# Designs tried in a protein design run: designed miniproteins, single chains, continued (5). Part 84

Each design is a single chain, and the fold is of that chain. pLDDT is the mean over its residues in the fold that is shown.

## One batch from the design tools (miniprotein)

Design m18903
Fold by ESMFold2-Fast:
Structure m18903 (fold): chain A 92 residues (1-92)
Amino acid sequence: SLQQIIDQLQQFIATVDEMSLEQILDALDALEAAIRAAFRDDPRAQILLESAFTVMRMGITVARKAGDIELAKELARRGLQRIRDTLQELLA
């Protein structure tokens, strides 16, 4: 259910600082796959969510290339919060 995805996402946001960057990227791949499956019949929602994931992944990549792991994790947290907010709007 979409609520289960939101609950999982809230837990992910809460634990980002405890995770390695590799664990964060693996969890992002799993989350993105779950969201794509949940919205398979909603092309507009898929585009909005794909955009949010793309922006987050680009920010993480730029921070990684700069060697700023703390910033990479902060950008992951901000991106996850944006995805959560988008999912909550889609539930309303």
Scores: mean pLDDT 86

Design m18904
Fold by ESMFold2-Fast:
Structure m18904 (fold): chain A 73 residues (1-73)
Amino acid sequence: MELEKIIEELKKLGFSDEEIERFLNAPSKTEQVRLAMEALVKRYKELVAQGKEDEARKFLIEGLKKISEIFSK
């Protein structure tokens, strides 16, 4: 997946510019996955805390799918 498209998808998942920078500058694929999962879980918990449980579940599923797409190639 092209870098610009990865950045766009991460922004759609609610990643901050700092989280995206850390992700792109991560020293290994394993660390990139860890950072992406950490940020995804953080956003999921924030949505649940706001009472948006259905949105949180949909967000988590979409986020996992996008992370899988990024790391499958």
Scores: mean pLDDT 77

Design m18905
Fold by ESMFold2-Fast:
Structure m18905 (fold): chain A 74 residues (1-74)
Amino acid sequence: SEVQKQLEEFINQLISKGDEAAKNGDYDTAIKYYNYAIRILQSMLRTATGSYRDTINKRISDLQSKIKEIEKKK
């Protein structure tokens, strides 16, 4: 839906900001943006069905992996 696309765009913006912070060595800021994106994705998961649910779960797992790798560098 259009509403879903707008929400996905916002999540992508948060991830982009997190990635930029990570590139600049600002790991705390990167983790905050990734966690914010994860919380939004988890909220979306409550009403998601079918393959879209799998897509959201994969995005959450990918973001959690990014956080874990950054935590190792701190």
Scores: mean pLDDT 87

Design m18906
Fold by ESMFold2-Fast:
Structure m18906 (fold): chain A 96 residues (1-96)
Amino acid sequence: ALSKQQVQKEVQLGFRMIAIETELRLGLKNQDEDLVQDALKQLQDLATEAQKDNLKDTLARMIKRMQELKKYALSQGTPLGKKLAKQLDQLIKQLS
């Protein structure tokens, strides 16, 4: 295993995380439950991949971003935002 390959993978997963965050935020703003659920599934898949590959720095960054997303979701004051915040809280607990 080469450290360079691990760094490249962490960079790629970081870009995927940014895309997922954008989809979640847009879904919340537009009250698009399907977009929010699709993005949440992508987030779960990304977290599983990062755990499998033992990418500890990527996982720590993802947890921090999920905590920020949870706060944002609750700030929306919508049922969809509350539902997503609960789902994010469960995912954070599974990864901690």
Scores: mean pLDDT 85

Design m18907
Fold by ESMFold2-Fast:
Structure m18907 (fold): chain A 60 residues (1-60)
Amino acid sequence: SKEEEERRKKEIADYQKQVDETNAAKHDELARKVLEEKGLDPEKALAMTPEEFRKYIEEK
């Protein structure tokens, strides 16, 4: 029935959403690791405001 199909679709969608959110978090972790590998400590990166970091990226 439509109700059973909709329930299954919601369960699958909920699981996929969790996977997508986990992938986003992993992307942030990789970004921080790349910064550390380039000689920038993650603690120092946290001390930088997002505004300062964005400006650095734009200026190269």
Scores: mean pLDDT 66

Design m18908
Fold by ESMFold2-Fast:
Structure m18908 (fold): chain A 110 residues (1-110)
Amino acid sequence: MEEERLRERIRRQLQQIHSLSKELGKTPEEVGELTRKVAREMGLSEPVQELLSRAAEKAAEGDLEGAMKLIEEAVEKYGLSLEKVNEILERVIKILSTEISEKYRKEREK
């Protein structure tokens, strides 16, 4: 039950990343690079960073099933916890949400 709840939360987070990336006009590659940076700052290994980056790219494209498959690979092959995945995706969502707020507030070239 707990593991199923975490997976449902992750699915909702991936859907939110899709919505936020579309509103910002971010490419899947930009969302992937942001996710890699967050995972690196949280001390995850390079292979895990790559899998999470690819999962975020799939989510930004609207391929939520492809994103979940990559997350499951990180969990199964590298022992990444679903709780850690939740934390990473929450940080990515917070950054994207902050960029939306700043875009509307500043109206300036980046």
Scores: mean pLDDT 83

Design m18909
Fold by ESMFold2-Fast:
Structure m18909 (fold): chain A 99 residues (1-99)
Amino acid sequence: VPVLPEDASLEEVERVLEEAKRAFEAGDEEKAIALLEVVYNHLVSKLASLSEEERERAIRLLEEIGELYRKLKRYEKALEAEILAGVLQLEAAVEKVTK
């Protein structure tokens, strides 16, 4: 299983996600799922430390992860990613109203 270092940037996460998309297009569903798990787990581990700009990028990445999980018929994982993206969007909206 490929591993992202703890200090991996969102740009590195985006590169791994693109590799997952390429694996899916090549018919390597097992590799695509493994890469998606790495990307998803890394994003989840970093959520509390993200800047406002990084949060917006993380939301987009979670939406793309969810879409690829749906294509791979991993509907439960797709829903998890979509819910997390929605929670981050709601937190950003609440912060905007309370400031």
Scores: mean pLDDT 79

Design m18910
Fold by ESMFold2-Fast:
Structure m18910 (fold): chain A 80 residues (1-80)
Amino acid sequence: MILNMLLKAANDKDPEIGEALIRMTFSIAKIEAENTEDPEEKRRILEEAIEALRKAAEASKSPLIKKTLEELVKELEELL
């Protein structure tokens, strides 16, 4: 689900709207991971989010969206 939402946002005709939707989706995933007490589940949530963001970055043709996705990948990797 998250990957499909990110791919749709990454290809939004308005890059600013796409960026906002990506940042909101990222924030939800980060909050979910931070509120997860099971270390294995937390790692799974972070790894799935990182993979989804990476795939969205590869699919995006917008430099703004691609840069945002790459920055968010780095932020989630720091939480692993």
Scores: mean pLDDT 75

Design m18911
Fold by ESMFold2-Fast:
Structure m18911 (fold): chain A 88 residues (1-88)
Amino acid sequence: EKFLKSAEQIKNLLTDEEIEQLRAEVEKLKADNDPSKKAEYVVLLTDLALIHLAEGNYDEAIKLFEEALKINPTDNLKEMLEYVKKLK
């Protein structure tokens, strides 16, 4: 379960306070809609989605992966999204 191990690793690296900061940064980047920061935004969306996956918040993880896919439609993001959908 490659994606679950990645999710656990990211969650274990961050404190609850750091997770709140990550959410705030995602919201800021979404509001700014800066083309030069789209790659950073996708990375942060993916990290936040993996944290929600590790916590069992599958619906929130799905929403975040779908947002990342709208910006950068990669096979890796599609695989992560399909994996989370199968866990529901």
Scores: mean pLDDT 79

Design m18912
Fold by ESMFold2-Fast:
Structure m18912 (fold): chain A 100 residues (1-100)
Amino acid sequence: SREERVRLALALLWKALFDKEFQEELKKYAEEHGLTGSLVELTTKYAIEVKKLPLTEEDFRLAAERLLRAQAEVAARWPDIPDEDVDAVLEEIRALAEAL
C-alpha cells in the first residue's frame, strides 16, 4: 500500500539522519557517482537505483513532509532539549511522523 511505501521511505530517511553506518554507505555512493543533492534526494536515488526498492520519489517526498511536520510540532514543545532527553524527543518525532 502507499502507507507501507511511505513508512519504508521514512525509515530510510531516519537512517540517513541517525545511522552512522547508513550515512557512510550513502556518502560512498554519492562520492563514487559524483552525485550532489539534499539528504532526501541522495537517499531516494540510493533506495531506488542501488537497493532496487519498489519506492518512488513521491513516497520520499511524502515521508520528508511528515518528518518535517513532526519535527516542527515536537520542537515547538522542546525548544531546549537536555542531553538526557534527546533520545526520547527523537523517538517522539519518529512516532509522530509514522502516525501522520
Scores: mean pLDDT 81

Design m18913
Fold by ESMFold2-Fast:
Structure m18913 (fold): chain A 87 residues (1-87)
Amino acid sequence: DLEEETEKAIEILKELSKYTAEGLEKAPELAKPTEEAQKERLLRLADYLETILGQKEEAEKAKELAEQGKFDEALEAIEKGIKEAEK
């Protein structure tokens, strides 16, 4: 059921975006391996946003921002895409 899967994906993405935000708060202790892990996490969230929720525009923006190291902006794009999928 597409609607059931969409609702489940929204909940999972909200939880994962929260954990990503908590990781970014440790910026003073941020090491290169931690930055790479945050980037991979954001890219995975953007992939799910595109493939499961159909939010291609926001997913592409989030991927681009994550590749540029703009993790806060990438997370905002993911959150916006989730919000659009809820409508």
Scores: mean pLDDT 72

Design m18914
Fold by ESMFold2-Fast:
Structure m18914 (fold): chain A 98 residues (1-98)
Amino acid sequence: SLLEEVEKESLKAFYDAILGNYSKEEIDKLREEVIEKYKEALVALGFSPEEVDRLIKERREKTEKIRKAYNAGASVEDILKLAKELGIPVKEVTEEEL
């Protein structure tokens, strides 16, 4: 779906940073930047304010869980498993490097 394509593209930079061993502060900054770009894309695609708020909230919660796992020393495999459990379409972004 169009939403899945937007979600995949906007998450790529976040996962590239995690795999690139960015600092906790740099990952937090990038997370906010990718969330803002995602919000702009959803608005441009004509999503309602209510749907945008819901999707942004879900993205904040999901990326926060991944960030916490990474900061706790989770392996790439554990991060990918968590992402799948959260319904985040990240496999196609990280599989090219596995």
Scores: mean pLDDT 69

Design m18915
Fold by ESMFold2-Fast:
Structure m18915 (fold): chain A 76 residues (1-76)
Amino acid sequence: MEELKKKLEEEAEKVLEEEKKILDTIEDVAAALKELEAALKRYEEKLKTATGVEKEMLELMIKRLEELIEYLKSKL
């Protein structure tokens, strides 16, 4: 259980770090923001049916997507 949670957290962190680096090079911040907002909505829908560790992981992923969206909005 905790081992799976740790693996999912590590993968989520790597993906978000890569996304931040890509976003720093993107001229079209508005298009990137749209894509992240769509991903956030999908994760929120999954969260409604999730339970246990999956629910906790989705909550962490949603929080990190919200941070990325806020970061991009700060550049607009």
Scores: mean pLDDT 73

Design m18916
Fold by ESMFold2-Fast:
Formats: structure tokens, sequence, C-alpha cells
Structure m18916 (fold): chain A 72 residues (1-72)
């Protein structure tokens, strides 16, 4: 079913964008992590390299996920 869930993540020092992006996705959706993250975070829309965007500790990232994609 197409239900959208909002999940938030507060960035910690030393985290990578890819690790954060994969954290909330079921394994079969891990390859979509960057597209999922960009869809919910407009500041990332222009980023072509998954690790090029600077991350600041305390920054809040959003995920808008279909319920079928959410891990457990």
Amino acid sequence: GSKLLLVTHTVKAGETLSAIGQRYLKPQYHKTWFDVLKAANPQLAGVTDPNAAPLVPGQVLKFILDSSMLKN
C-alpha cells in the first residue's frame, strides 16, 4: 500500500550520507538510498556525487518513505 511515512535522522559526527540513507530502508531498497534522501531533502537536489554534500553534526535529515520500503 502507498502510505508515506516521515522519518527524521539527526546527523552525528563521522556519519556518511550513504550510511544514513541506508539505515531506514529494507535491504532490497538500499540501492535507492540516494534518490530517497534527495526526494525529502531539497538541499541535496543538486548533488550528483552521493558523498559531496557537507554534513554538519546536529543537522536533521528527513525521509519520506513508502511503508513497503521501511525497515521492519
Scores: mean pLDDT 74

Design m18917
Fold by ESMFold2-Fast:
Structure m18917 (fold): chain A 106 residues (1-106)
Amino acid sequence: SELLEASKDPRLKKLWELAKEEGVEAYFETFVLPDLAAGTPIEDVLLRGTAVLLLHGSKDFERLSEITGISEEALKKAYEEIKKIDKSLPLPAQVAQAYEILKSKK
């Protein structure tokens, strides 16, 4: 959260604001902040955070499009694929699958 707030990248700020609005901050601390702290490229951090949001049912495709550069139509298609992910899998595996789905839409 402090790392996300200290970032001067407007896309990362938008992503964090959306995470707070949708109540997924704890998932960002688990799945997004470690990548940011490790110096992972910003584009991959943005995709990881978007994967977490879509996995948790976010439908703010307009804002996610501005963050990722993926079209709203491609994000809607990714959402339909992501909602079919096996929810019995460990959460890290679900996030990894959602990330790969999003990466395929770039």
Scores: mean pLDDT 83

Design m18918
Fold by ESMFold2-Fast:
Structure m18918 (fold): chain A 68 residues (1-68)
Amino acid sequence: SHSENLRIARELGEEMRRELSPELGEKVEQVLLAMHISVGSAIGLGTAFGDGEQVRQQVRDTALSIAS
């Protein structure tokens, strides 16, 4: 659902903001929220197939690459 995809993107964005500088963390959060349907769907599908952490890491790396 839209709400679930948004929740996943927000939670990941909050987690990454705690690890990064304030400026970079804000940009990463904006990227994740702008792509929340893709982010939530990819992580949800990965979790269903037992690769949730691997997909989550790929999403993190992609968002950081776009934001930097």
Scores: mean pLDDT 82

Design m18919
Fold by ESMFold2-Fast:
Structure m18919 (fold): chain A 74 residues (1-74)
Amino acid sequence: RADELMRAASDMLAAGASPQEVTDYLVSQGVPREAAEEAVRHLVLADEAAAAGDIETALEHAERARRVIEEALR
């Protein structure tokens, strides 16, 4: 499910995986590469916003990443 893939992708980024490695993981799970790249971009932006203390923007980017994955898996 999109929420499980988002959690895995976020955990991989937190563990030091590159955006490319996370993108390749999502593609291996059936997410089209273009959608995987867009979702990973939003997850990176969410992490940057959270680090800056902008929790509202971080949650917005996380939700956008989830929607991209959810739509791609339909």
Scores: mean pLDDT 84

Design m18920
Fold by ESMFold2-Fast:
Order: sequence, then C-alpha cells, then structure tokens
Structure m18920 (fold): chain A 67 residues (1-67)
Amino acid sequence: EFTEKQKKLIIEYFKKMKIDPSKELTKEETEELEAMLIRIGVKEAKVDGVLDEVVKKAVELYREEGT
C-alpha cells in the first residue's frame, strides 16, 4: 500500500506528465510510471510495462484524488 507521501508524489507525477487517467496507459507510460514508483520507494514496483495491481492502484489514486 502507498504511504501518504507516496500518494502525493504519485498525484504530482501524473499532473506533471499530463497523463490522461481516463485512457489506457501505453507500455512506455507504464514503464515510466513503474520507474517513478521504484524511485519513491514502492518495493513491489518493477519496470515490466505490465498493468499490474501496483500500477492500477496508482492510476485509481489519481482518478479519485488528483482531478
């Protein structure tokens, strides 16, 4: 699960990159997001370009709290 600080960093990342959360992420966008999640300390994140549970949770967080 994301910490409160990680949640803020995730929302800031989506806003900075101007990613549209209503559209499916491309493989490249997914890989970039996964790399960011690793940088902010999400231990379960890996750069594989797959829409796994960690990536889905990040997108859902932005949909709920970032817009």
Scores: mean pLDDT 76

Design m18921
Fold by ESMFold2-Fast:
Structure m18921 (fold): chain A 59 residues (1-59)
Amino acid sequence: SLEEEVKKLFEENPYNPQPVIDLLVSKGLSRETAAEIVFEGLITKDPEFLAKKVREALK
């Protein structure tokens, strides 16, 4: 799932947001929107919140 993939990427590269940004861009988000969501995710550390924001942005 997207939540599991996001969590794995954060755990593997906690100082490198680029893989998560690239994943979200591949799902159809703009790079600016993807970066904003990832930044919020780094603060909250909540994969469910990130998945919800992605679904809202893609809908």
Scores: mean pLDDT 73

Design m18922
Fold by ESMFold2-Fast:
Structure m18922 (fold): chain A 89 residues (1-89)
Amino acid sequence: MEKLEKEGKELLAKLGEILSKASEEKQLEAGNRLVELAKSLGEEGEKSENAGVSIGRGAAGIGNVLVFGSEEQKEKAVEGLRELYEELK
């Protein structure tokens, strides 16, 4: 349980570092994908046309799943974060 939370949080931190150096367009695409991932796991976050807002909402929703979700939800969160990280690195 704690291992998946730690791995997910480390992936979110790595994504934040990559996105801080990315274009606004890439930040918005990634933010919207983070919101979609969180929503697929039961979080009710809305996408935004503002990249920072979408990233913040998506990261907060996924963070909630990593802390309060089931093991299955945490595994899906980590898998989704890994896929996004591999596409952006």
Scores: mean pLDDT 81

Design m18923
Fold by ESMFold2-Fast:
Structure m18923 (fold): chain A 71 residues (1-71)
Amino acid sequence: MSKVIGGVADRSAGALTDEQARRINEASRLVADALEGKITLDQLRERLRELGFDDETIQNIIDAVEFHRKQ
């Protein structure tokens, strides 16, 4: 399993940190924009990477957005 010692410390605060909440809020906004066609999936991937999400999480988000758009 991947060790995320610094991230675990922030997450284990018993609540979302400002950084974590900001990343989630920005990710949700970017997902909404991608679903509405305001940004491309490539742009979504780059923005999520800038927010510090791991490649696996980014890929799962992109796959979910693409799948949702096809339905």
Scores: mean pLDDT 71

Design m18924
Fold by ESMFold2-Fast:
Structure m18924 (fold): chain A 114 residues (1-114)
Amino acid sequence: MLTPEQVARIEAFLSRLSDLDYAIVRKQISDELFERLKAVVGRYLARRGIPSSLVEPLSVVLALALRREGILHAPYLLDLIGFKSLEEFVDALEAGTRSALSLLDILLDGLVAS
């Protein structure tokens, strides 16, 4: 489970998201797919005791990383996406697939280590 300091580091990283990043995600993916992503991320974060306020920003980061767009210039974030599409990743997360859940763990560990 993440410490309050680790949560604060994730929040600091996510604060770099702009209104433009949110607008890109909302324009380029379906509302249904984004709501499914938020739901599965929300369940993941709740199990880890992570604040629900991080659900939407983290979902935006994951959507941008999978599309290889937006403000994510850290090579490790692109390397964490082993999936060909956002849809494939969301399907894997909903199925509880270990590889998809491991990508969320690695992403959070990377944000904490930064």
Scores: mean pLDDT 69

Design m18925
Fold by ESMFold2-Fast:
Structure m18925 (fold): chain A 80 residues (1-80)
Amino acid sequence: MEVEKELDRITARAVAEARRLIVEEGKSPQEALSRALDLANEEVYRLAKKYNLTGEERYKMLSRVADAIEAEVARVAAEL
């Protein structure tokens, strides 16, 4: 499904941004998480608008992306 492919791309970008903020910019895990979640919220909002998704569908997508970001932040923080 096209929506799932776009969500996978959003997830990959948000996870990469969280890692970049910690590894390249020296941001704290909390700040990296916050900024990556802001990016994810903007992109998921645009995706939901594009495909006329419900609030429940948008929430489920955001939860999936948030889980992925949190996992990457925890992984990178454990390596520091």
Scores: mean pLDDT 85

Design m18926
Fold by ESMFold2-Fast:
Structure m18926 (fold): chain A 70 residues (1-70)
Amino acid sequence: MQAIQDAITEASEKAAEEGLDLDEMYEEAAKILKEKYGIDITPEEIRELIEKSAAAGREGAREIAEELRR
């Protein structure tokens, strides 16, 4: 999880430098994970994990914020 986020951050910086699209960024993140962390994961799997994690994080944060507002 954290390794994936670190790889996404690094790939995002490289994408900004080289003008890559979002899909190209995920491809670069997959390459970084394979080369630096030895994790064999596809760009599609990375995208799904990030989207699922972001959605779960937003819903969890919202539920906690609503509870704490009382």
Scores: mean pLDDT 69

Design m18927
Fold by ESMFold2-Fast:
Structure m18927 (fold): chain A 96 residues (1-96)
Amino acid sequence: NAMKSAEERIEELVKKAKETIERLKQLVDSGAPQEEIDAVLKELETILSKLWLIAQIIKFEYEQTGKGKDLYNRILKTVEELEKEALEVKQRVEAA
């Protein structure tokens, strides 16, 4: 709450997640060292965890005040889409 709104924080994390997924795909496709792939994968997992934490905070506000339902639903959809893409890339990493 001190620096940016929850919406701004979510947009930043979504952008970072998408950029991290693209970077991970490029590393896998180029045959990069496993250590580098693992580092980027861990970075992606950290970003997704932060998104889930923010979603949980918004859920608490929505359940107590009735406000933020649309934001909460939007976050859930976006996180679901990012997790599906991340799972696809993780499966490719296991094959690399």
Scores: mean pLDDT 78

Design m18928
Fold by ESMFold2-Fast:
Structure m18928 (fold): chain A 106 residues (1-106)
Amino acid sequence: SSKILELTNLEFRILALMVEIQLLVKKKAPDDQILAKVDQLAATVDEAIATASQLPPDEAREALGRLIRMVEETIENLKKLGLKNPEVLAKLQEIKRKLEEALART
């Protein structure tokens, strides 16, 4: 299915963005650069949710479950790296909430 391949490509893009965000925080980059990358992550996750909604429920559930775990691990890693910006943390929690709602609808 072309939709399975599209979702797989979006999952790789999401992973790359999460790694970039962690690197920016580790380097103590300006908050505006971190926020811009988190906004890009949010947009890519919205695309992944829309693509997952067009897949068979089992495949959608597995992909959404993987993304939720990745977001949770990223939030915990960012906290360990000393990220305390409440806006960045709130946006990441909102991304997680959207994924959990998408999973509940599947």
Scores: mean pLDDT 91

Design m18929
Fold by ESMFold2-Fast:
Structure m18929 (fold): chain A 97 residues (1-97)
Amino acid sequence: MKYKIRITTEPMKISREEALKILADLATEAIKAAREEGLELVSPMEMKLTEVDGGYRGEISFVAEGTLEQVKKVAEKVREHAKELGLKEVRIEIEEL
C-alpha cells in the first residue's frame, strides 16, 4: 500500500544553515531506514524549512510503498536518529493513500 509520511521537527533555536544541515541529515536517515526496511520511495523527498517564533521548523515529506509495519519501523529509526542530532522530539504523521 502507499503511505504519505511527514516528519516535522521541533523549533530549532539555531542558525538557518545549521537547521538545513539537520534537516538534510534526517532526510538521509529516512531514505536509509526505508531501504533497510524494504519500503520503496515512490516520490521525491520534499524538504521545507520555515522560520517560526523560537527559530526554524523543518519538514520532510515523501510517499512510500510497503506495509504499515515497515513505515512504523522507519519512523522509529528516524526518531532515534533525531535524538542523536539533539532534537527532543519529531512529529511523524502517516497517511494511507
Scores: mean pLDDT 86

Design m18930
Fold by ESMFold2-Fast:
Structure m18930 (fold): chain A 56 residues (1-56)
Amino acid sequence: ALSLEEALALLFSPESTLSFNEIARRLGLTPRQAAEIVSAPSQEEARRLLAAALAA
């Protein structure tokens, strides 16, 4: 599994050529989980949601 830092870098990479759904799949997230993470109102909430999803 990717580290939390690596997963965040992939999900929020401004230069990523991968689609959102492809990044979600590579991280082992559902598209819904990934959408909730990137739609979080703050980076700290996004980090919390991602950490929870990766720990599941």
Scores: mean pLDDT 72

Design m18931
Fold by ESMFold2-Fast:
Structure m18931 (fold): chain A 85 residues (1-85)
Amino acid sequence: KEAEELAKKGDIEKLKELLLKAIKEGKDEEANYIGRLISETLKKNLSEEEYKEKLFEILLELARELGLPEEEIEEAKKLLEEEKA
């Protein structure tokens, strides 16, 4: 409902907020749905390179906000940079 309207508007920042809330509340289905909406919205509006860069940025922001260990965040960064090469 709200997530689909935000995706239609391209409001990635509010979609990230909804995704973070769903993750914190343990709503796995909702989180997966919002995550797909973010990915689809980015793909429609950005080139392949821009899409990868923005998705990477969003994932890092979410990881930090969720309190993941810095070591785990750095490992995820390396994996995504290796894919880019």
Scores: mean pLDDT 74

Design m18932
Fold by ESMFold2-Fast:
Structure m18932 (fold): chain A 92 residues (1-92)
Amino acid sequence: MKELVRASAEALVAALPGLVALADANPDNVTVQTAAAIALMAAAYTAIKAKELGDEESAEALYEALKAVKATSTNPFVKAAAEKAIKAIEEA
């Protein structure tokens, strides 16, 4: 389980910048916006599970990736989704 959570964390950290850029470029595309929001919440869930399993490195990498999304995205919907994801990690 820990190995799968780590692999998921690495995949999400790698994929988030491209997915966020796609969402920022297509603010009126509900499918792309929804996919970005789901990915951000999946990152939060993965970070919480990593922390629960003692993988602080994966948890921290996802937390920093979400903070970077909130800071750099030009899309208010993506920023709000990232903020919600960050709060989910902080409240866990």
Scores: mean pLDDT 84

Design m18933
Fold by ESMFold2-Fast:
Structure m18933 (fold): chain A 88 residues (1-88)
Amino acid sequence: AEAEIEELEKKFLSLLEEGVRLLSAAGQSRLAYQLMVELSKAKSLEEKVEAFERAVEEADLSPEQRARLRELIREARKLAEEKKKVEE
């Protein structure tokens, strides 16, 4: 159980790091920074996903950039749900 949770958290953090990097690469450096601050304050994986979703919705992105970021959010949400199932 603990090893499964650690692996899920590792994958989840990698997806969030990629999301922050993509926002910065898209010229949304302020939103990327705000997202990093919100992620540091979030207490659960679900709260981190919600912060990520808000940053993407506020960002001025091309359709292609938005689609990629939404894919990362979808994957992160699945990992958060898997962690919750393992904990229950």
Scores: mean pLDDT 82

Design m18934
Fold by ESMFold2-Fast:
Structure m18934 (fold): chain A 98 residues (1-98)
Amino acid sequence: DSTPLLRKALEGAAKLGKVVAAFEGQRITGAEPASKEEQEEFMKKAGLDPEKYVLKVLHLEGPPGPLITAYPEGMEKVAKVVEELAKRLGRSVALTEK
């Protein structure tokens, strides 16, 4: 099941502030940094320091469910950009501190 891995991922995401989670039967099996191109484009659009933040794509297994999105506390203005990217890619994404 996804509970231990999701808890670890959400524990990190909770340190960053807002998270929308979906783990009804889903399992987080891994996370990887977004491509260099995606990182650079996202950071420019969001006005973020690429030395302090990293965008990660979450790998989920199990039945289909809502996408997981996470972003740093106090950065609700980037929420739309993260959510739009997640919907466009059809993947769960998290913006985290380095």
Scores: mean pLDDT 66

Design m18935
Fold by ESMFold2-Fast:
Structure m18935 (fold): chain A 78 residues (1-78)
Amino acid sequence: SKAEEAQQLILQAGLALSQGDYEKALKLAQQAYKLAKGVSPQLEAQSLVAMSLAYKGLGDFDKAKKLFEEALKIQKEA
């Protein structure tokens, strides 16, 4: 299912983040976000957090903050 695929991509993004591969983490998290959107608010929020952490690792703190705030909004509305 889309949810199972999104979960696997989030796991892979987390591994890439732990290895300092922020570009790979961002691509995996973006793929997870597309699959989670409209399917699972929890996975959508988790994907946005992973994207936020990847942008922080890349030095883009403005994008990181925006994505983290979007994730918090989704969690609060769920």
Scores: mean pLDDT 89

Design m18936
Fold by ESMFold2-Fast:
Structure m18936 (fold): chain A 68 residues (1-68)
Amino acid sequence: MQEGLDYSQSSSTYSSLGDSKKARDDGLEAGRRSKGGGISTEMVMRSLEDSGYESGKEGYKSASDSVS
């Protein structure tokens, strides 16, 4: 339809529903991973530093500087 003025009304409603579902799905996935994995930021930082990644080192330094 080339001459549509209120076409977005219905589209808007369905769009909102889709977005809500996506957010819920993302939350569910995060919850599932949290329950199964229990991975914390501390573990990730330790892994990065142990590996010797510069990115991890820089992040660690920034965090340490913030605390102190």
Scores: mean pLDDT 47

